# Designed miniproteins, single chains, continued (2): the designs that were tried, part 28

Each design is a single chain, and the fold is of that chain. pLDDT is the mean over its residues in the fold that is shown.

## One batch from the design tools (miniprotein)

Design m4953
Fold by ESMFold2-Fast:
Structure m4953 (fold): chain A 100 residues (1-100)
Amino acid sequence: MEEELLEHMKKQLEKIKKELDEYLGRKLTNLELARLLTGAILAHMALRRGEVHDLSEEEAIERMLATPLLSEEELEELLTEAGLSEKEKKLLLKLYESLK
């Protein structure tokens, strides 16, 4: 189950990267993808708190790309605060590690 979910998440990340590369007219680095992943988690947490951000798609992408890179420990803490299960945290940490 975890291996299937990890493979699915990797495929989704590659699809998102391809769409963003096309939108931005340049290729995103794996570090920028890691920043987008952490930025997306932070945005999800903000939405769960009922925060409303009236940002354009362009502004939202820029904000996510500006998100600082987290260590594995900092990311695990963030995922815990986001209310993710131990299995979900392990999958996302493995996905994050796969961004080379």
Scores: mean pLDDT 73

Design m4954
Fold by ESMFold2-Fast:
Structure m4954 (fold): chain A 90 residues (1-90)
Amino acid sequence: DLEKIILAFMNNEATEEDLKKFEELLKKYPGKELARMAGEILAKRARETNPAMAEALEAVMAGDLEKALEIVNSVAEVDRGGIEEVAASL
């Protein structure tokens, strides 16, 4: 589950469903070693394409689940803004 979501993010194929599952995983596995290792690798890769996600992964590695969830919510808010922009074009 975590591996599948990680691969989707790495390949820039992450869906809305993957974002929701990622939020659930951050809540469920905040101190897991596997999550820390994966987060460290992804943070370096994500910094170029998705700095907000890189910041969230760094928060998970630091054990700060609350901060990670706030960052994930910030990413979702940006997506919401995109929907408003599309609606305005109609």
Scores: mean pLDDT 60

Design m4955
Fold by ESMFold2-Fast:
Structure m4955 (fold): chain A 81 residues (1-81)
Amino acid sequence: SMEEEFLKLYEEVVRLIQEAAEKFIKVKPSEEEKKKFYERMKKIESKLKEAKKLFDAGDYEKAIELVKEAKKEVEKLLEEI
């Protein structure tokens, strides 16, 4: 179902966010790198929040689209660490 697809993708993005945060701490980033990282993380979290609102409203198609976008953004962030 679309509900199951959304929940699976949402959980995957949350896991990737945690992985990115843990990996980022280990590389001992500069203050400049921290600022840029946290700004990107806030944008990803904002997309997840919007996707959840759409999901709660029953707009599963748009919710899935946004969570897929959030996933791509966090994957790019992970590659840059």
Scores: mean pLDDT 88

Design m4956
Fold by ESMFold2-Fast:
Parts: sequence; structure tokens; C-alpha cells
Structure m4956 (fold): chain A 79 residues (1-79)
Amino acid sequence: MEELNKFLKELQELTAPYLSAAEQVAINLIAVGKLVEGYSLEEAKKTALEHAVSLLQRAGASPEVIEEVRKKLEEIIKK
């Protein structure tokens, strides 16, 4: 839980210029829901990342911004 919250905070900081507070809450709920369902911490983090990418695309973020956010968060997941 605490490690997921730290990851979600880093995701929020990277996406804050593009995503609303409500969208950040939705990402958090989806990630926590995966852990409650018995999925791994890594799967919860990956689900949060994919949902954030989807929201960035809807917000009109450039492909370069989306790729940068994805790469940074994937490196955090690999640690």
C-alpha cells in the first residue's frame, strides 16, 4: 500500500500539468482496486500507468510527452 502510494504520487507529479485532481483520484482508485482484487503491486502500478497514458491522450498531450512519462514510470516500476 505505502509503496503504491509513493508510485502514485510520482505519477501525479509527472502528469499534474495535464490531468485534473478528479482524474488523479480515478487513477488512484483503479490501482488500489487491483491490489484489493489480489493482483500484484507491479500489476497495480502498470494499470495506473496505462490509465494515466489514456487520460493524457484524451487531454491532448503530445506523443513525446506521453512517451517521456511512460519511460520514467516504467523505470520506477522496474526498481
Scores: mean pLDDT 81

Design m4957
Fold by ESMFold2-Fast:
Structure m4957 (fold): chain A 63 residues (1-63)
Amino acid sequence: EDAALEEAFRALAGPEGYVGKEDLRNKLGLTDEEVDAVIAQFDTDGDGKLDFDEFRAWVAARR
């Protein structure tokens, strides 16, 4: 379970190691409104990007 999540995160984040708004929009097909909602809810660092822990929290919330 966690290994599959880490693999998905790595595929989305690329070499930078973070999932940004552009990655959420382009790779997951989210709208600008959905991207802003995800960042506002799960970006605890306030940097406009999701690390692995924030990404995992978002995926868990979607279940």
Scores: mean pLDDT 74

Design m4958
Fold by ESMFold2-Fast:
Formats: sequence, structure tokens, C-alpha cells
Structure m4958 (fold): chain A 100 residues (1-100)
Amino acid sequence: MPVVTVPDLSAKAGEDVTVEAKVTNTTGDGPLTVKLYARNVTKGEEWKLVAEATLAPGESITVSGTLKNLEKGEVYGIKALVFDSEGKLVASATGTVTVE
């Protein structure tokens, strides 16, 4: 099973924050697709794709995206979804960004 992690972060209003997923393709099979999504939970927004990458067998990467226009008191949900060559979900991780 691929390994994926997304950290929880604190950010300050008016600053940009970089959100990251660390992914290791531990499978011997074909390439994996990683999709990194973010949403403003406080405003009830939809999930937005912020980064995407492809990993070869045995490869490790950090997939990163930037959140802008952060407002005090907001919470963002972050999720990384990992798909196999058939488009099947094989791993996922979630994190949060809290804006102070």
C-alpha cells in the first residue's frame, strides 16, 4: 500500500501557506497519481485541486500547493488522494490548516 501523509498546519491571516503531501510508491506496479485538494471548511467551499503528480514504482515525492487570501478564524481541509493506473483509490490522507 502506498504511504501518504499530510501535516496539520497553523497559518496567519494575510500570509500565504504552502500545503504538502509526502507520498511513497511502495508498489512494484505501474505509476500512481497523487491529487492534492484543499477547501475552506469555514465558508463551506467545494474541494479544489491544488496540485497533482505522478510517481513511478519505488519513488517518493512531496506534492505542494499554495493557499492564498487567508482570513483570521478560517479552517481549511486538506486531502491527498492516491490512485493506481486503473483509477482506483489506493491511499489517502487528510490534514487541516487553522488561520490565526
Scores: mean pLDDT 84

Design m4959
Fold by ESMFold2-Fast:
Parts: structure tokens; C-alpha cells; sequence
Structure m4959 (fold): chain A 93 residues (1-93)
């Protein structure tokens, strides 16, 4: 694998890891608070995390890297977190 391609893969993987950390932090804080509605900060963290995960996965796909089941599960978890964001935003109107 060429050095430039390898660097892009590493950057995409780091972006996915950062996104997972942001979503996990927001969801853990929400669980600890016992709140049915996500705070504005939690919403921001989940949206940022989802965006990072999606961008990283799109980069890997563009490079022809097959998406393993583990990363597919990560995307599913991020999508579920985004559904909670949508619900919280609807309730905050």
C-alpha cells in the first residue's frame, strides 16, 4: 500500500474513533443524568460524532476498503443516537 493511501486510511480510522468517543461521552452523560431529553451540549456532541463517523466511513469506501461488521455496528449505534437527537429537538420546540 502506498504511504499516502495508508495515511488517508489512518486519518479516516482516527476520525471514526473520535466520533465514537464523542457519542459515547454524550450518551453516558445522558444516562447518568436520568433525563429523557438530551441537553444542547449532548446533542452537539452526538451530531459531531455522527458526522465524523460518516465522513470516515465514506473515505474508507472511496479508497475501496471493505467496511467490517464492527464498523457497520458503529454506524447503526450512531444512527440510533441521531434518532434520540431528533426526538429531543422535537420536544424542545
Amino acid sequence: MEAERKKKIEEAEKKIEEGIELISKALNEAQESGSEILSDKQIELIEEGYKKIKEGLETLKALGIPIPKELQQVLELAERAMEEVKKSLELKK
Scores: mean pLDDT 81

Design m4960
Fold by ESMFold2-Fast:
Structure m4960 (fold): chain A 91 residues (1-91)
Amino acid sequence: SAEETLANIEREIAVVEEQLAALEERLRRTGSLSVVELATLAVLLASVDFSLRLLERLKAEHPELAARVDALEERARRLRERLRRLWERAR
């Protein structure tokens, strides 16, 4: 269902937030990220971009969910900016 899809996207965003927090702490503590950690960061960026595209389609197809989608899009956009900032600092 559309509601199950929204819940799945929200869970995925929460997982990305947890992984990003760990990478931010790692960079702060060590001053650098390994190639494996940079590859993980690239995958997390792609995942958030994909989630944002799904949310846009979900809102278009299910306007009754628009308010919930808008809240999650805002959260995902903030997460994307954090991921981009970490990428710029780590390279």
Scores: mean pLDDT 90

Design m4961
Fold by ESMFold2-Fast:
Structure m4961 (fold): chain A 55 residues (1-55)
Amino acid sequence: MLVTEDIVVPTSASPAEIAQRIREVLAKHGVTSGAVVSIDEISAETRTYRLEMEV
């Protein structure tokens, strides 16, 4: 079953911080892998990473 989560991070977030947030979402769903299917810059302050997971 496909599950999609939006991860909102500050534009100042490091690649390591983004990777950590993605790992937290994967762990929440009990999966070890997912795909970032879109990245949206909705504001100057945040980016939204859309993560798709097979659960």
Scores: mean pLDDT 79

Design m4962
Fold by ESMFold2-Fast:
Structure m4962 (fold): chain A 94 residues (1-94)
Amino acid sequence: MEELRKKALEEILKLLEENGEPQEAFDLAREFIEGDPRAIARMILYSAEVSFGPLPGVSQEEVDNVGAVVEAIKKSESFKELLKEELIKKGLAS
């Protein structure tokens, strides 16, 4: 688990660097992988913003930064494996 988290973070940070993303996106990625509740809430809020349209009080900068992290996560094979293991562990996946 720890090794897989480290690999996922390294892959995500590399993608953010290659795309020229700001420091705030790197900070969010680190916090999210470490399981910070605020970072998790930001990812959930972004998912709601994408699903329901613009939400009051959410800045465009926040949407852009979280969106950058989400796109990097989608391209991380190690994160997909980490997510699969966590979902199985919590009984949320077959």
Scores: mean pLDDT 80

Design m4963
Fold by ESMFold2-Fast:
Structure m4963 (fold): chain A 74 residues (1-74)
Amino acid sequence: SPVNEIVRQGTIQQFQLMADTTDQMVALRQQYKQAQTEEERQAILAQMEQVQQDHKAQSSQLTTQLNQQVQQAR
């Protein structure tokens, strides 16, 4: 059904977003371990918070788009 394909594609997009976010967080954690100053550590923590906020915003957008597409397919 059209609804099943919409849900399938939406799920794939959410998993891709999760993978991208995980890769960014892993890279930032490695930078945190290599940081030599407290100022560098604080900057990396701020970047990690931004990545989490960006993830929430993008995930919310994908959920909104999925819900709209499902409602239109009813």
Scores: mean pLDDT 89

Design m4964
Fold by ESMFold2-Fast:
Parts: sequence; structure tokens; C-alpha cells
Structure m4964 (fold): chain A 100 residues (1-100)
Amino acid sequence: MEEVEKVQKRLDEIMDKLEAAYQAIRQGDYDTALAYLDEAERIIEELFEGGSYGKELTELIRKAKEAIRQKDYDLALELLDEIATKVHMRTTLEIAELKE
């Protein structure tokens, strides 16, 4: 079972959507940011269907979307940075250390 490259590609897609959402928030394009977060949530649900890791990431994305709706853009940016850090750290651990 060696689907490491497929997982990496999907995680890269999630990271691209998070970066696009971050840039959209900084530009004041909040509707575009929400659309990118919806796409990121969909990719996570497809990749980690039934997994606790996927549920943790989707919960953080939902919190970021709520922060945008509440016009707390600083919190939304902080949440996106947290999500990106978690994706990056777990990508490294899951791919490099998934087999003992």
C-alpha cells in the first residue's frame, strides 16, 4: 500500500486553496475566500472520509468561515495559519513516519 504521492498531491491542493483564501481575505474579497474554504473542505472530506484528522481540519475551516462572517478577519487569518501548520506537520509525519 503506497499511495503517498496521491496523498501529497491532495494535501498540496488543500494548501493552495488555503493560500488563495488567505490572499482573498487580505484583499477584502471575502466571498472568494469563503468559496476557496468550501473547496478545501470538500477536498479534505474526499481525502479523509471517516478519519479524525479530516474532521479536525474541517472543524477549523468551519471556524475560519464563521470568523469571516463575523468580520473577525484577524481571527480568520490566524485560523488559516493554524490549519496550514497542521496540514504541513501531519503531511510530514504521515508520509515520512507512517510505517515503522
Scores: mean pLDDT 77

Design m4965
Fold by ESMFold2-Fast:
Structure m4965 (fold): chain A 101 residues (1-101)
Amino acid sequence: MLLGTGFYLRLQASRVLRLVDEGRKARENGDMVTSDSLFDKARGILGGTIDHAKDMARMNPIIDSLISGKIDTAQSHLDQGDLEAAAKTLREMADKLFEFA
């Protein structure tokens, strides 16, 4: 469970960071429609991933003890629109789970 959750968080963080990078490049090229679509997809993945982390923390007290504070930090970054900081926090959560496992 710890390794599976860590792998999932790392995978989703990488997906979000790729979408954010692609969205920035689309904006630099003047493709605002593609940029907005990519950022919306990144927000959706972040929200779903944070919700999944909350569910895992509720079911497993070890996961809760390791990442609950980082879940709150990732949610705060997402609420502020800082998608890159939120994704980096997901990666930090994955690292904590791997360090314990």
Scores: mean pLDDT 85

Design m4966
Fold by ESMFold2-Fast:
Structure m4966 (fold): chain A 98 residues (1-98)
Amino acid sequence: SEELRRLLLRALELYREVLRALIEQAGLAPEELDEEERARGTALVRELERLLEEHPELAERLEALARRVVEETGLPTSTVEGLRAMLEAIEREIERLR
């Protein structure tokens, strides 16, 4: 359980950084996004996907958290408001696990 807790914390921290990048980029016009910013986002997503592929139980827990946030807020993750609600939920879960 201690190892799973550390892996879940790492996955949540990566997801937090992905959500922060998506929220920041959603406020910008397409021409304001440079190649370096896109590459950083892609690298974070790949690292998260790799961790979730190695530990399917983490993917299940993140999916359950996402479903709960959408059910509680009514905000889809395709919206900036929905992404912010998800970010707040992820930050609260990180604090709970620390």
Scores: mean pLDDT 79

Design m4967
Fold by ESMFold2-Fast:
Structure m4967 (fold): chain A 63 residues (1-63)
Amino acid sequence: MEELAEKLAEKFGISKEAARRIVETLVAQFGEEEARKILEATLKGDPEAMERVSAALQAAQAA
């Protein structure tokens, strides 16, 4: 998961801390296996997965 958080930070231009919080949010909502699939799909440019990650980012920033 750490490697996926780093790739998210690079892809969206956010801090590694913000990326980790997104990962934690997805794991809490969907479970580790599903969260990993969403993150991998997002890195591949899947628009549905990107929407889920964007929602998690907004939730993480609002908290």
Scores: mean pLDDT 78

Design m4968
Fold by ESMFold2-Fast:
Formats: C-alpha cells, sequence, structure tokens
Structure m4968 (fold): chain A 83 residues (1-83)
C-alpha cells in the first residue's frame, strides 16, 4: 500500500544526513522529525507511541530530569510494539 520500507528508510536517512549540515538546534529538530516519520512509516508505531517517544526526547533535549524507570518503560513499549 505505502512505499516500500527500504525506499522510505533511504529517504529518511538522506534527510538525517542533511540535518548534520545545519546548526545544532535546527539539526536536532530535523532529526526528531525524521525519527518520528521513521517510527510511523517504517516501524508502524501508533501516533500515541510516537508522542510518548517524542515527549521523552524533548525533555532530554531541554535538560529536564526524567525518571530512568519511566524512560526505560516507555522505550520497552516502543520496542515491543515496533516488532
Amino acid sequence: MRELPEEKEEELLERAEEALKMPEEEAKKVAREVRVEYLREVEGLSEEDIKEYEEILEKLEKGEELDEEEVREKLKKLAERAR
């Protein structure tokens, strides 16, 4: 139905590489958007799972303290649902 996963993955990798040429703040934003799209289009994660992952990354980027157990639990859920 959608584009082949390999073709989409290749497109997303090119965007990620292009982000490396950007200033750090812009590169982080683009890298996050690419990761969200990868999780959605390649891994097939739900919008809810993607939002949870996105919140974790955003808090980490802002230097906020996060519970290690909460982060690990959310990452485990993402890994389990991606498979």
Scores: mean pLDDT 68

Design m4969
Fold by ESMFold2-Fast:
Structure m4969 (fold): chain A 120 residues (1-120)
Amino acid sequence: TKQQVIDELKKLKDEMKASIETLQILSERSRASLNIREQQKLRDQKSEEQRKASQAKQAMIEKVREFAGRRAARKYAIRVNELEDEAQKQMQTMDRQQSHGLVLTLVDKELEAAISLLDE
């Protein structure tokens, strides 16, 4: 049902936000570290969290495709790219904390775009 897909998209959004927040913590810890072995471990952990965020993002596209079809999924992917490009431009004048907040807001906008396209 449409409601089940919305609930699944919300869960994927929450997973993506959790990975983004973990990535910020790991990035701050990496910048503070003077230990080469700790820096390597933190790089590996960051790569894993980046992979989780990417998988959640791809799963959201797949949920739109499964429910609303390939055209809706393509439109969703284009919209996500447009939102990411706009966020990237805004981040050029932002500090790290402002940029982090914008990235979290971007995930909410991507969810809204996914839900809007379920009717296509």
Scores: mean pLDDT 86

Design m4970
Fold by ESMFold2-Fast:
Structure m4970 (fold): chain A 87 residues (1-87)
Amino acid sequence: SAEEEFRKRVREVLEEWAAKVEPLDPGARGLLASLLEALDDPSLSPQQQVRIAKGHLRLLAREADDPRVREEAERAIEELDRLAAES
């Protein structure tokens, strides 16, 4: 379904973000796992999935000391906004 495809694309954005950030922040994989668990609720609308994911990424960007971690989080947020606009 379109909702299943959207959920898959959100997951792909977050997994790509985590893979890029992992060498800079070894905690990134644990944070990804927690976020994916929160997003594994089938009752969440596309808009709710994007809102939850962006909230977590914004918090991570705010707490990040490495500007590269912040830049990758900001890129993931932009990709999620694009997905939401296309859904």
Scores: mean pLDDT 80

Design m4971
Fold by ESMFold2-Fast:
Structure m4971 (fold): chain A 72 residues (1-72)
Amino acid sequence: MAKLQIGGIVTGAEAQGVKDYLESQGIKVLGYRVDRSTGTATFTFEDRETAERAKEILQSDPAFSKYKITVL
């Protein structure tokens, strides 16, 4: 399994919004966790290719341009 880490997400509602958006784009999200102390959310995917596609989809949308997105 691969993970996508997003900086700037501090609530479960924001993380759920990202999950819902990715799933609307055809990306299956297995789960997420929010670390409020660091201001990061980590999303889990089946493989690295899916995580990299999720990163590309998020980076292509101006609504997510403020977030720092990293594939782990």
Scores: mean pLDDT 81

Design m4972
Fold by ESMFold2-Fast:
Structure m4972 (fold): chain A 85 residues (1-85)
Amino acid sequence: DKVKEEAVKKLKEAAKLIQELSAAARKSTDPAEVARLNELMTRLQDLMVKVQKAIADNDIEKLKEEMERLEKAMEEGRKLLAQVA
């Protein structure tokens, strides 16, 4: 199923982004920047759980909604990484 394949691909991309955000947090000496990075990593992890649950429940409508939310959070993460690099 193409929708589930796309979801699995998105989850792998999100996992890589979390690794990059974690690396940025370890290099930062700014407590406010570290807090922003940690908050975003927590949100990404929560959204990944929701995507995985939608896959398990075979709820394609909810899967599409949660994938859209995950993509928006990933875009925010990519923008934040560009600012701290």
Scores: mean pLDDT 87

Design m4973
Fold by ESMFold2-Fast:
Structure m4973 (fold): chain A 65 residues (1-65)
Amino acid sequence: SEEGAELAALGIVRAEEEKATDEGLEEFVKNVVETLGLEGARRALEIARELGVSDEFIDRLRSLM
């Protein structure tokens, strides 16, 4: 859902701000994909980019999908 993607995007913003570990990011991405599917997870990345998350961080998360 769009709401689910928006909540996941806020989680991505927080993960970048708090400098989450590789293990934490892997688990986060796994949970997002399991909950929203690949299309929903990709939508969350787009929203996170719009919210100011760096392209580098977005590419890192995308590599874990």
Scores: mean pLDDT 84

Design m4974
Fold by ESMFold2-Fast:
Structure m4974 (fold): chain A 82 residues (1-82)
Amino acid sequence: SRLLELLERAADMAKKAREVNPEAGRKAAILYAELAHATSKDQSVREKLEEARRLLEEGKENWKEKADEAYQLLKDVAEQVK
């Protein structure tokens, strides 16, 4: 439940980075993804969370595209841990 809640929050913040507030949404999504990574014991989930974090951190020039990719990845991970 806690891992799923953190993943859903990370996905929501990545969506906000894409649509409403890029900088604040990105920072929040990164924090929630890192927290979810710390609580997960599943290697596949951890690898996907690290990729989402990387996309959000490195996407300054094409932030909308990278935030959308991170959102989709975080959403897929949340579905995987249900």
Scores: mean pLDDT 72

Design m4975
Fold by ESMFold2-Fast:
Structure m4975 (fold): chain A 110 residues (1-110)
Amino acid sequence: TLNLQEKLKSIQKNPFKGKPKKVIQTLLNIANEALALPNPDNSLVANAITSGLDLLIFYVESLGFEAEPYKDLAEKLINLAENNKSKFGSDTNYVNYLIKRAKRVFNINN
């Protein structure tokens, strides 16, 4: 988990450095790889997912990016969040807010 934690921290320090799609794909990969471990770090999984959703919303709403090119990544992060709600603990209300917001931003139907 240490290498995954280091990758997450690197993105959190400079979330706008690099290509947007690659940054989001890296966050998605961190969440998936952490979940595949025998004892998944709930905080690492939760933080990778919420960081990815928050950053995707920021790209479209704050930076004016077109939503369509990011829709598949948004759907994958939303699906991971919904399938792993127990991992968010005190952040459950926040991730539910991000899921609802992302579905609206990326025109994703339930």
Scores: mean pLDDT 85

Design m4976
Fold by ESMFold2-Fast:
Structure m4976 (fold): chain A 99 residues (1-99)
Amino acid sequence: LENKKKAYEIAAEQAIKDGPPGVIALGLAVRFAIQRGDEETALAYIEALRKAVEKGSPEDARVAAETLDRAIQEAKRVGASPEVIDALEEARKFARERI
């Protein structure tokens, strides 16, 4: 879905501009998608978080790692798929390397 992919890319760019508050907003979007069982949307926002960390500051990376820790706990609590949990753990590792 090209339109959805563009929306997630715009979300990543906005998070980079907003700094830590934008990263927190992306993390909440991931957690809400996980709570709804919307794994496609969760994976897309995890990718947006990775892009925000890649182009953001060390503080953005620190906040992303904290938000991803909470998202991993939520994913395990609701029994999310291994694909979602693995994507969250990889994104957290990436964020921790950028702090």
Scores: mean pLDDT 80

Design m4977
Fold by ESMFold2-Fast:
Structure m4977 (fold): chain A 80 residues (1-80)
Amino acid sequence: SEIDRLIETMKRAAEKGDIPRFVSAAFLAYAAGASIEEVIELAKEMGLPDDVIEGLKKAFELFKQGKVEEALKVMDEITK
């Protein structure tokens, strides 16, 4: 499935320390119907930094509230 493909992309990005690619794939997975819980659990399992994990949680919560531009700003911040 599209979600399975994106999860594999996230795993590969995490293994390489490619936070921007992980975040982009996570956003696309969420847009494709993946749960926020599933994405956050994967980030924890793959050992992403705590600030990145908290940033992802905040960005997804903002996106769920329809605050798309604010969510994208948080995602940009955690990928710098």
Scores: mean pLDDT 85

Design m4978
Fold by ESMFold2-Fast:
Structure m4978 (fold): chain A 87 residues (1-87)
Amino acid sequence: SLEEILKEADDFFAGLKAGIEVAERTPRELFDRALDRLVERVKEISPSAAAGVRAAGVLTRHLPGKEISEEEADRLVDEAAERLKAA
C-alpha cells in the first residue's frame, strides 16, 4: 500500500540521518566500521533504515570526522541503533 511505501521511506530517511550523525562525530578512520556496525544492528529490523545508513556512508566520505575514542564511536552506534529500533 502507499502507507507501507511511505513507512519504508520514513525508515530510510531515519537511517540516513542516524548514519550522517554517527559519521559527523566519528574519526575518518572509523567511519566504515561504525556505519557497517550500525547497518548490522538494524538490517534485520528495517532493511530500509539499513539502506539509509549505507547512503549516509557515501554522502559523508569527504567529511574530516571528529577525534573520539573507539569506545565512544561504539557508543554512538549503539545509541543510534536503539533509536532506529524504537522508531
Scores: mean pLDDT 79

Design m4979
Fold by ESMFold2-Fast:
Structure m4979 (fold): chain A 89 residues (1-89)
Amino acid sequence: MIKGKGKLVSLPDLGLTLLSAKLDSGKVLAGVLKTPLSPEELRSLVGKTIEVDVILPNGKVVKVKLTVTSVDGNVADVDVEVSEEEAAA
């Protein structure tokens, strides 16, 4: 598992949750969550780890473990973990 740090941006009016994360490998993982999370759901997840499917700009879907560390409005700080295979670009 490759670790990284990132942010989730919840856009509930658009039904979107965006992920942007920098992995310890130096790669950037950016995409949209297949299942959107509202700001209310993000607040309930502070301190918890979840698995999410992320749709990358190239259309590839990758499974990511997210730990929500803090939430400020529509933005959550997250720790991320991905498999080495999914982190390879």
Scores: mean pLDDT 82

Design m4980
Fold by ESMFold2-Fast:
Structure m4980 (fold): chain A 79 residues (1-79)
Amino acid sequence: SEVEKALEEFDRAARELLEALAGLGDDAAMQAAMNQASKDYKEIKQAAEEGDYERAVKLAKEAIERLKAQTAEARARLA
């Protein structure tokens, strides 16, 4: 489903951010990123459970774009 594909992409994006932040040794940023990912995941799952698949996909795409931007910033700090 579209929701399953979006959640898989979200998981990959979150994993890439956590790997980049782990490379920096930034424990505060790691904790903040984990908390935000947990919150975003719950909101996406809640929308899907309520049958609002359009909202679930939209929330996932918005979260993925934020994660990609944060990963790019973290990688720039490593360079």
Scores: mean pLDDT 86

Design m4981
Fold by ESMFold2-Fast:
Structure m4981 (fold): chain A 80 residues (1-80)
Amino acid sequence: MEKAEEHEKRADEHYQRAVEALNAGDLDAAIQHGREAMKHYEEAAREYYKAGNFEKADELIKRGFDVYTETLKKVVEKKK
């Protein structure tokens, strides 16, 4: 399942970059990396869904949504 694992890895890398951007005060970069993380978690979830691993697919969809929404919340907090 190399394709699913690659997307999950790319999502984790983008999430890390979003956190780094937030810490650096680069709010635009944080939003972009958070969005890319969500996209890659969704792509990984689609591959797990095709393989019949619905539990893992649901977990990754939720994780992608949570990562993006938490990033947006932190961006809003830093604009004060």
Scores: mean pLDDT 84

Design m4982
Fold by ESMFold2-Fast:
Structure m4982 (fold): chain A 80 residues (1-80)
Amino acid sequence: MRKLSKEELKEAIEYIEKQVKWLREKYPDDEDIQNYVDLAEYWLKKAKEELEKNSPNAQVYVDKAAIAASIARLLAEEKE
């Protein structure tokens, strides 16, 4: 619920991108994990577009990407 600065949003995007890359590389054949990774990448793309426009909507898309990545990670933890 806290409004993030442009720099904090950039850091959040980079963090989520690293998490998504790790999940894609470690679980490439898991359709459920990859579906949430694809969803996270879609929201990351939207977040970057809005961030370049200095739009207040950038945080909404970062939050959506974070949720999708978190679900993918939870599914990955169930595999271990």
Scores: mean pLDDT 83

Design m4983
Fold by ESMFold2-Fast:
Structure m4983 (fold): chain A 91 residues (1-91)
Amino acid sequence: SEAAERAREEGIRGAEAMSEGKTVEEEVGGALRAIGAGVHAYLSVRQGKASPEEAREAILEGARAVKEAKGDKKLVESTAKSLEEIARITG
Protein backbone atom coordinates (compact mmCIF):
# COMPACT_ATOMS: atom_id res chain seq x y z
CA SER A 1 0.00 0.00 0.00
CA GLU A 2 1.03 3.65 -0.41
CA ALA A 3 0.92 4.14 3.37
CA ALA A 4 3.32 1.24 3.97
CA GLU A 5 5.70 2.38 1.21
CA ARG A 6 5.62 5.93 2.62
CA ALA A 7 6.45 4.60 6.12
CA ARG A 8 9.49 2.77 4.68
CA GLU A 9 10.64 5.73 2.55
CA GLU A 10 10.12 8.40 5.24
CA GLY A 11 11.80 6.18 7.86
CA ILE A 12 14.89 5.86 5.63
CA ARG A 13 14.86 9.57 4.70
CA GLY A 14 14.35 10.52 8.34
CA ALA A 15 17.35 8.37 9.30
CA GLU A 16 19.44 10.07 6.58
CA ALA A 17 18.38 13.52 7.84
CA MET A 18 19.35 12.49 11.41
CA SER A 19 22.80 11.37 10.17
CA GLU A 20 23.42 14.39 7.90
CA GLY A 21 21.66 17.04 10.04
CA LYS A 22 23.74 20.18 10.60
CA THR A 23 21.45 21.41 13.40
CA VAL A 24 19.36 19.91 16.21
CA GLU A 25 16.30 21.20 14.30
CA GLU A 26 17.21 19.14 11.20
CA GLU A 27 17.86 15.98 13.28
CA VAL A 28 14.55 16.38 15.17
CA GLY A 29 12.83 17.02 11.82
CA GLY A 30 14.14 13.67 10.55
CA ALA A 31 12.86 11.89 13.66
CA LEU A 32 9.40 13.49 13.40
CA ARG A 33 9.23 12.65 9.68
CA ALA A 34 9.87 8.94 10.37
CA ILE A 35 7.45 8.78 13.34
CA GLY A 36 4.70 10.67 11.47
CA ALA A 37 4.82 8.26 8.52
CA GLY A 38 4.71 5.29 10.91
CA VAL A 39 1.64 6.72 12.68
CA HIS A 40 -0.02 7.33 9.30
CA ALA A 41 0.60 3.69 8.30
CA TYR A 42 -0.89 2.50 11.64
CA LEU A 43 -3.99 4.69 11.12
CA SER A 44 -4.31 3.45 7.51
CA VAL A 45 -4.37 -0.15 8.82
CA ARG A 46 -7.10 0.78 11.34
CA GLN A 47 -9.13 2.31 8.47
CA GLY A 48 -8.79 -0.89 6.37
CA LYS A 49 -6.63 0.93 3.78
CA ALA A 50 -3.42 -1.04 4.40
CA SER A 51 -2.51 -4.59 5.41
CA PRO A 52 -1.27 -4.92 9.03
CA GLU A 53 1.61 -7.22 7.97
CA GLU A 54 2.81 -4.95 5.12
CA ALA A 55 2.58 -1.79 7.27
CA ARG A 56 4.31 -3.43 10.26
CA GLU A 57 7.21 -4.65 8.10
CA ALA A 58 7.61 -1.21 6.47
CA ILE A 59 7.65 0.56 9.86
CA LEU A 60 10.24 -1.96 11.14
CA GLU A 61 12.45 -1.28 8.08
CA GLY A 62 12.25 2.43 8.96
CA ALA A 63 13.16 1.63 12.59
CA ARG A 64 16.16 -0.41 11.39
CA ALA A 65 17.38 2.50 9.23
CA VAL A 66 17.00 4.88 12.21
CA LYS A 67 19.07 2.53 14.45
CA GLU A 68 21.94 2.79 11.93
CA ALA A 69 21.76 6.63 11.85
CA LYS A 70 24.95 8.48 12.84
CA GLY A 71 23.08 11.25 14.69
CA ASP A 72 22.44 12.07 18.34
CA LYS A 73 22.45 8.71 20.15
CA LYS A 74 19.57 9.49 22.54
CA LEU A 75 17.35 10.83 19.73
CA VAL A 76 18.22 7.84 17.49
CA GLU A 77 17.42 5.33 20.28
CA SER A 78 14.12 7.03 21.28
CA THR A 79 12.98 7.37 17.63
CA ALA A 80 13.75 3.71 16.80
CA LYS A 81 11.96 2.58 19.99
CA SER A 82 8.90 4.70 19.11
CA LEU A 83 8.77 3.17 15.60
CA GLU A 84 9.13 -0.36 17.03
CA GLU A 85 6.18 0.34 19.40
CA ILE A 86 4.07 1.69 16.50
CA ALA A 87 4.93 -1.48 14.51
CA ARG A 88 3.99 -3.70 17.51
CA ILE A 89 0.49 -2.15 17.83
CA THR A 90 0.01 -2.11 14.00
CA GLY A 91 0.36 -5.92 13.59
Scores: mean pLDDT 86

Design m4984
Fold by ESMFold2-Fast:
Structure m4984 (fold): chain A 99 residues (1-99)
Amino acid sequence: APSAALREEMEAKGAELRARAAAARTLEELQEVAHELAHESTLYLIRVDPENATEKLLELLREQGVPQEVLDEIEENRDNPEKRAEIMGEVARELVAAE
């Protein structure tokens, strides 16, 4: 289970990012918030549930209809938490731009 401190940090970061999203005035600002939220959430997931993190990320990406190449990159980087977080951040940025 995650520590109380880690949960508090993640809750505080989530609140900060939600406030920044609500205050965003440009698509670029929304994309930056989406990237940071996905990046931080991915690192948190890997830390609290390392055994299931990759499969959960793949399921989320499949639900979003991302290309197979992106799924393959997550699979290739099963042992690289930072690279997986960057991939998830870029996907979130692209999804905001598609709206």
Scores: mean pLDDT 81

Design m4985
Fold by ESMFold2-Fast:
Structure m4985 (fold): chain A 87 residues (1-87)
Amino acid sequence: SRAEKLREIKEEAGITEEDLRALFEEVAKIENKPEEVEKLYEKALEALTNLDASEEELNIAAQALGQILLKKGMEEAVEKIKELLPG
């Protein structure tokens, strides 16, 4: 499933919940919409911890992981994330 593949990529890349939190804190500073960004963080966290995550939650988690992987220079893992996004 997409949820299992996202979890596998997260684990192999060594991405932590603190990495996710830090990403969403930076996004909140840029977007100037802290409440909306906090909800996106919660949805991403749910997708990575819940096997029955919705399509929306999985897409948010995939985008978040993709941004963290880009910052870490993990190009092959970024391409794997792109395959898990629609389009």
Scores: mean pLDDT 76

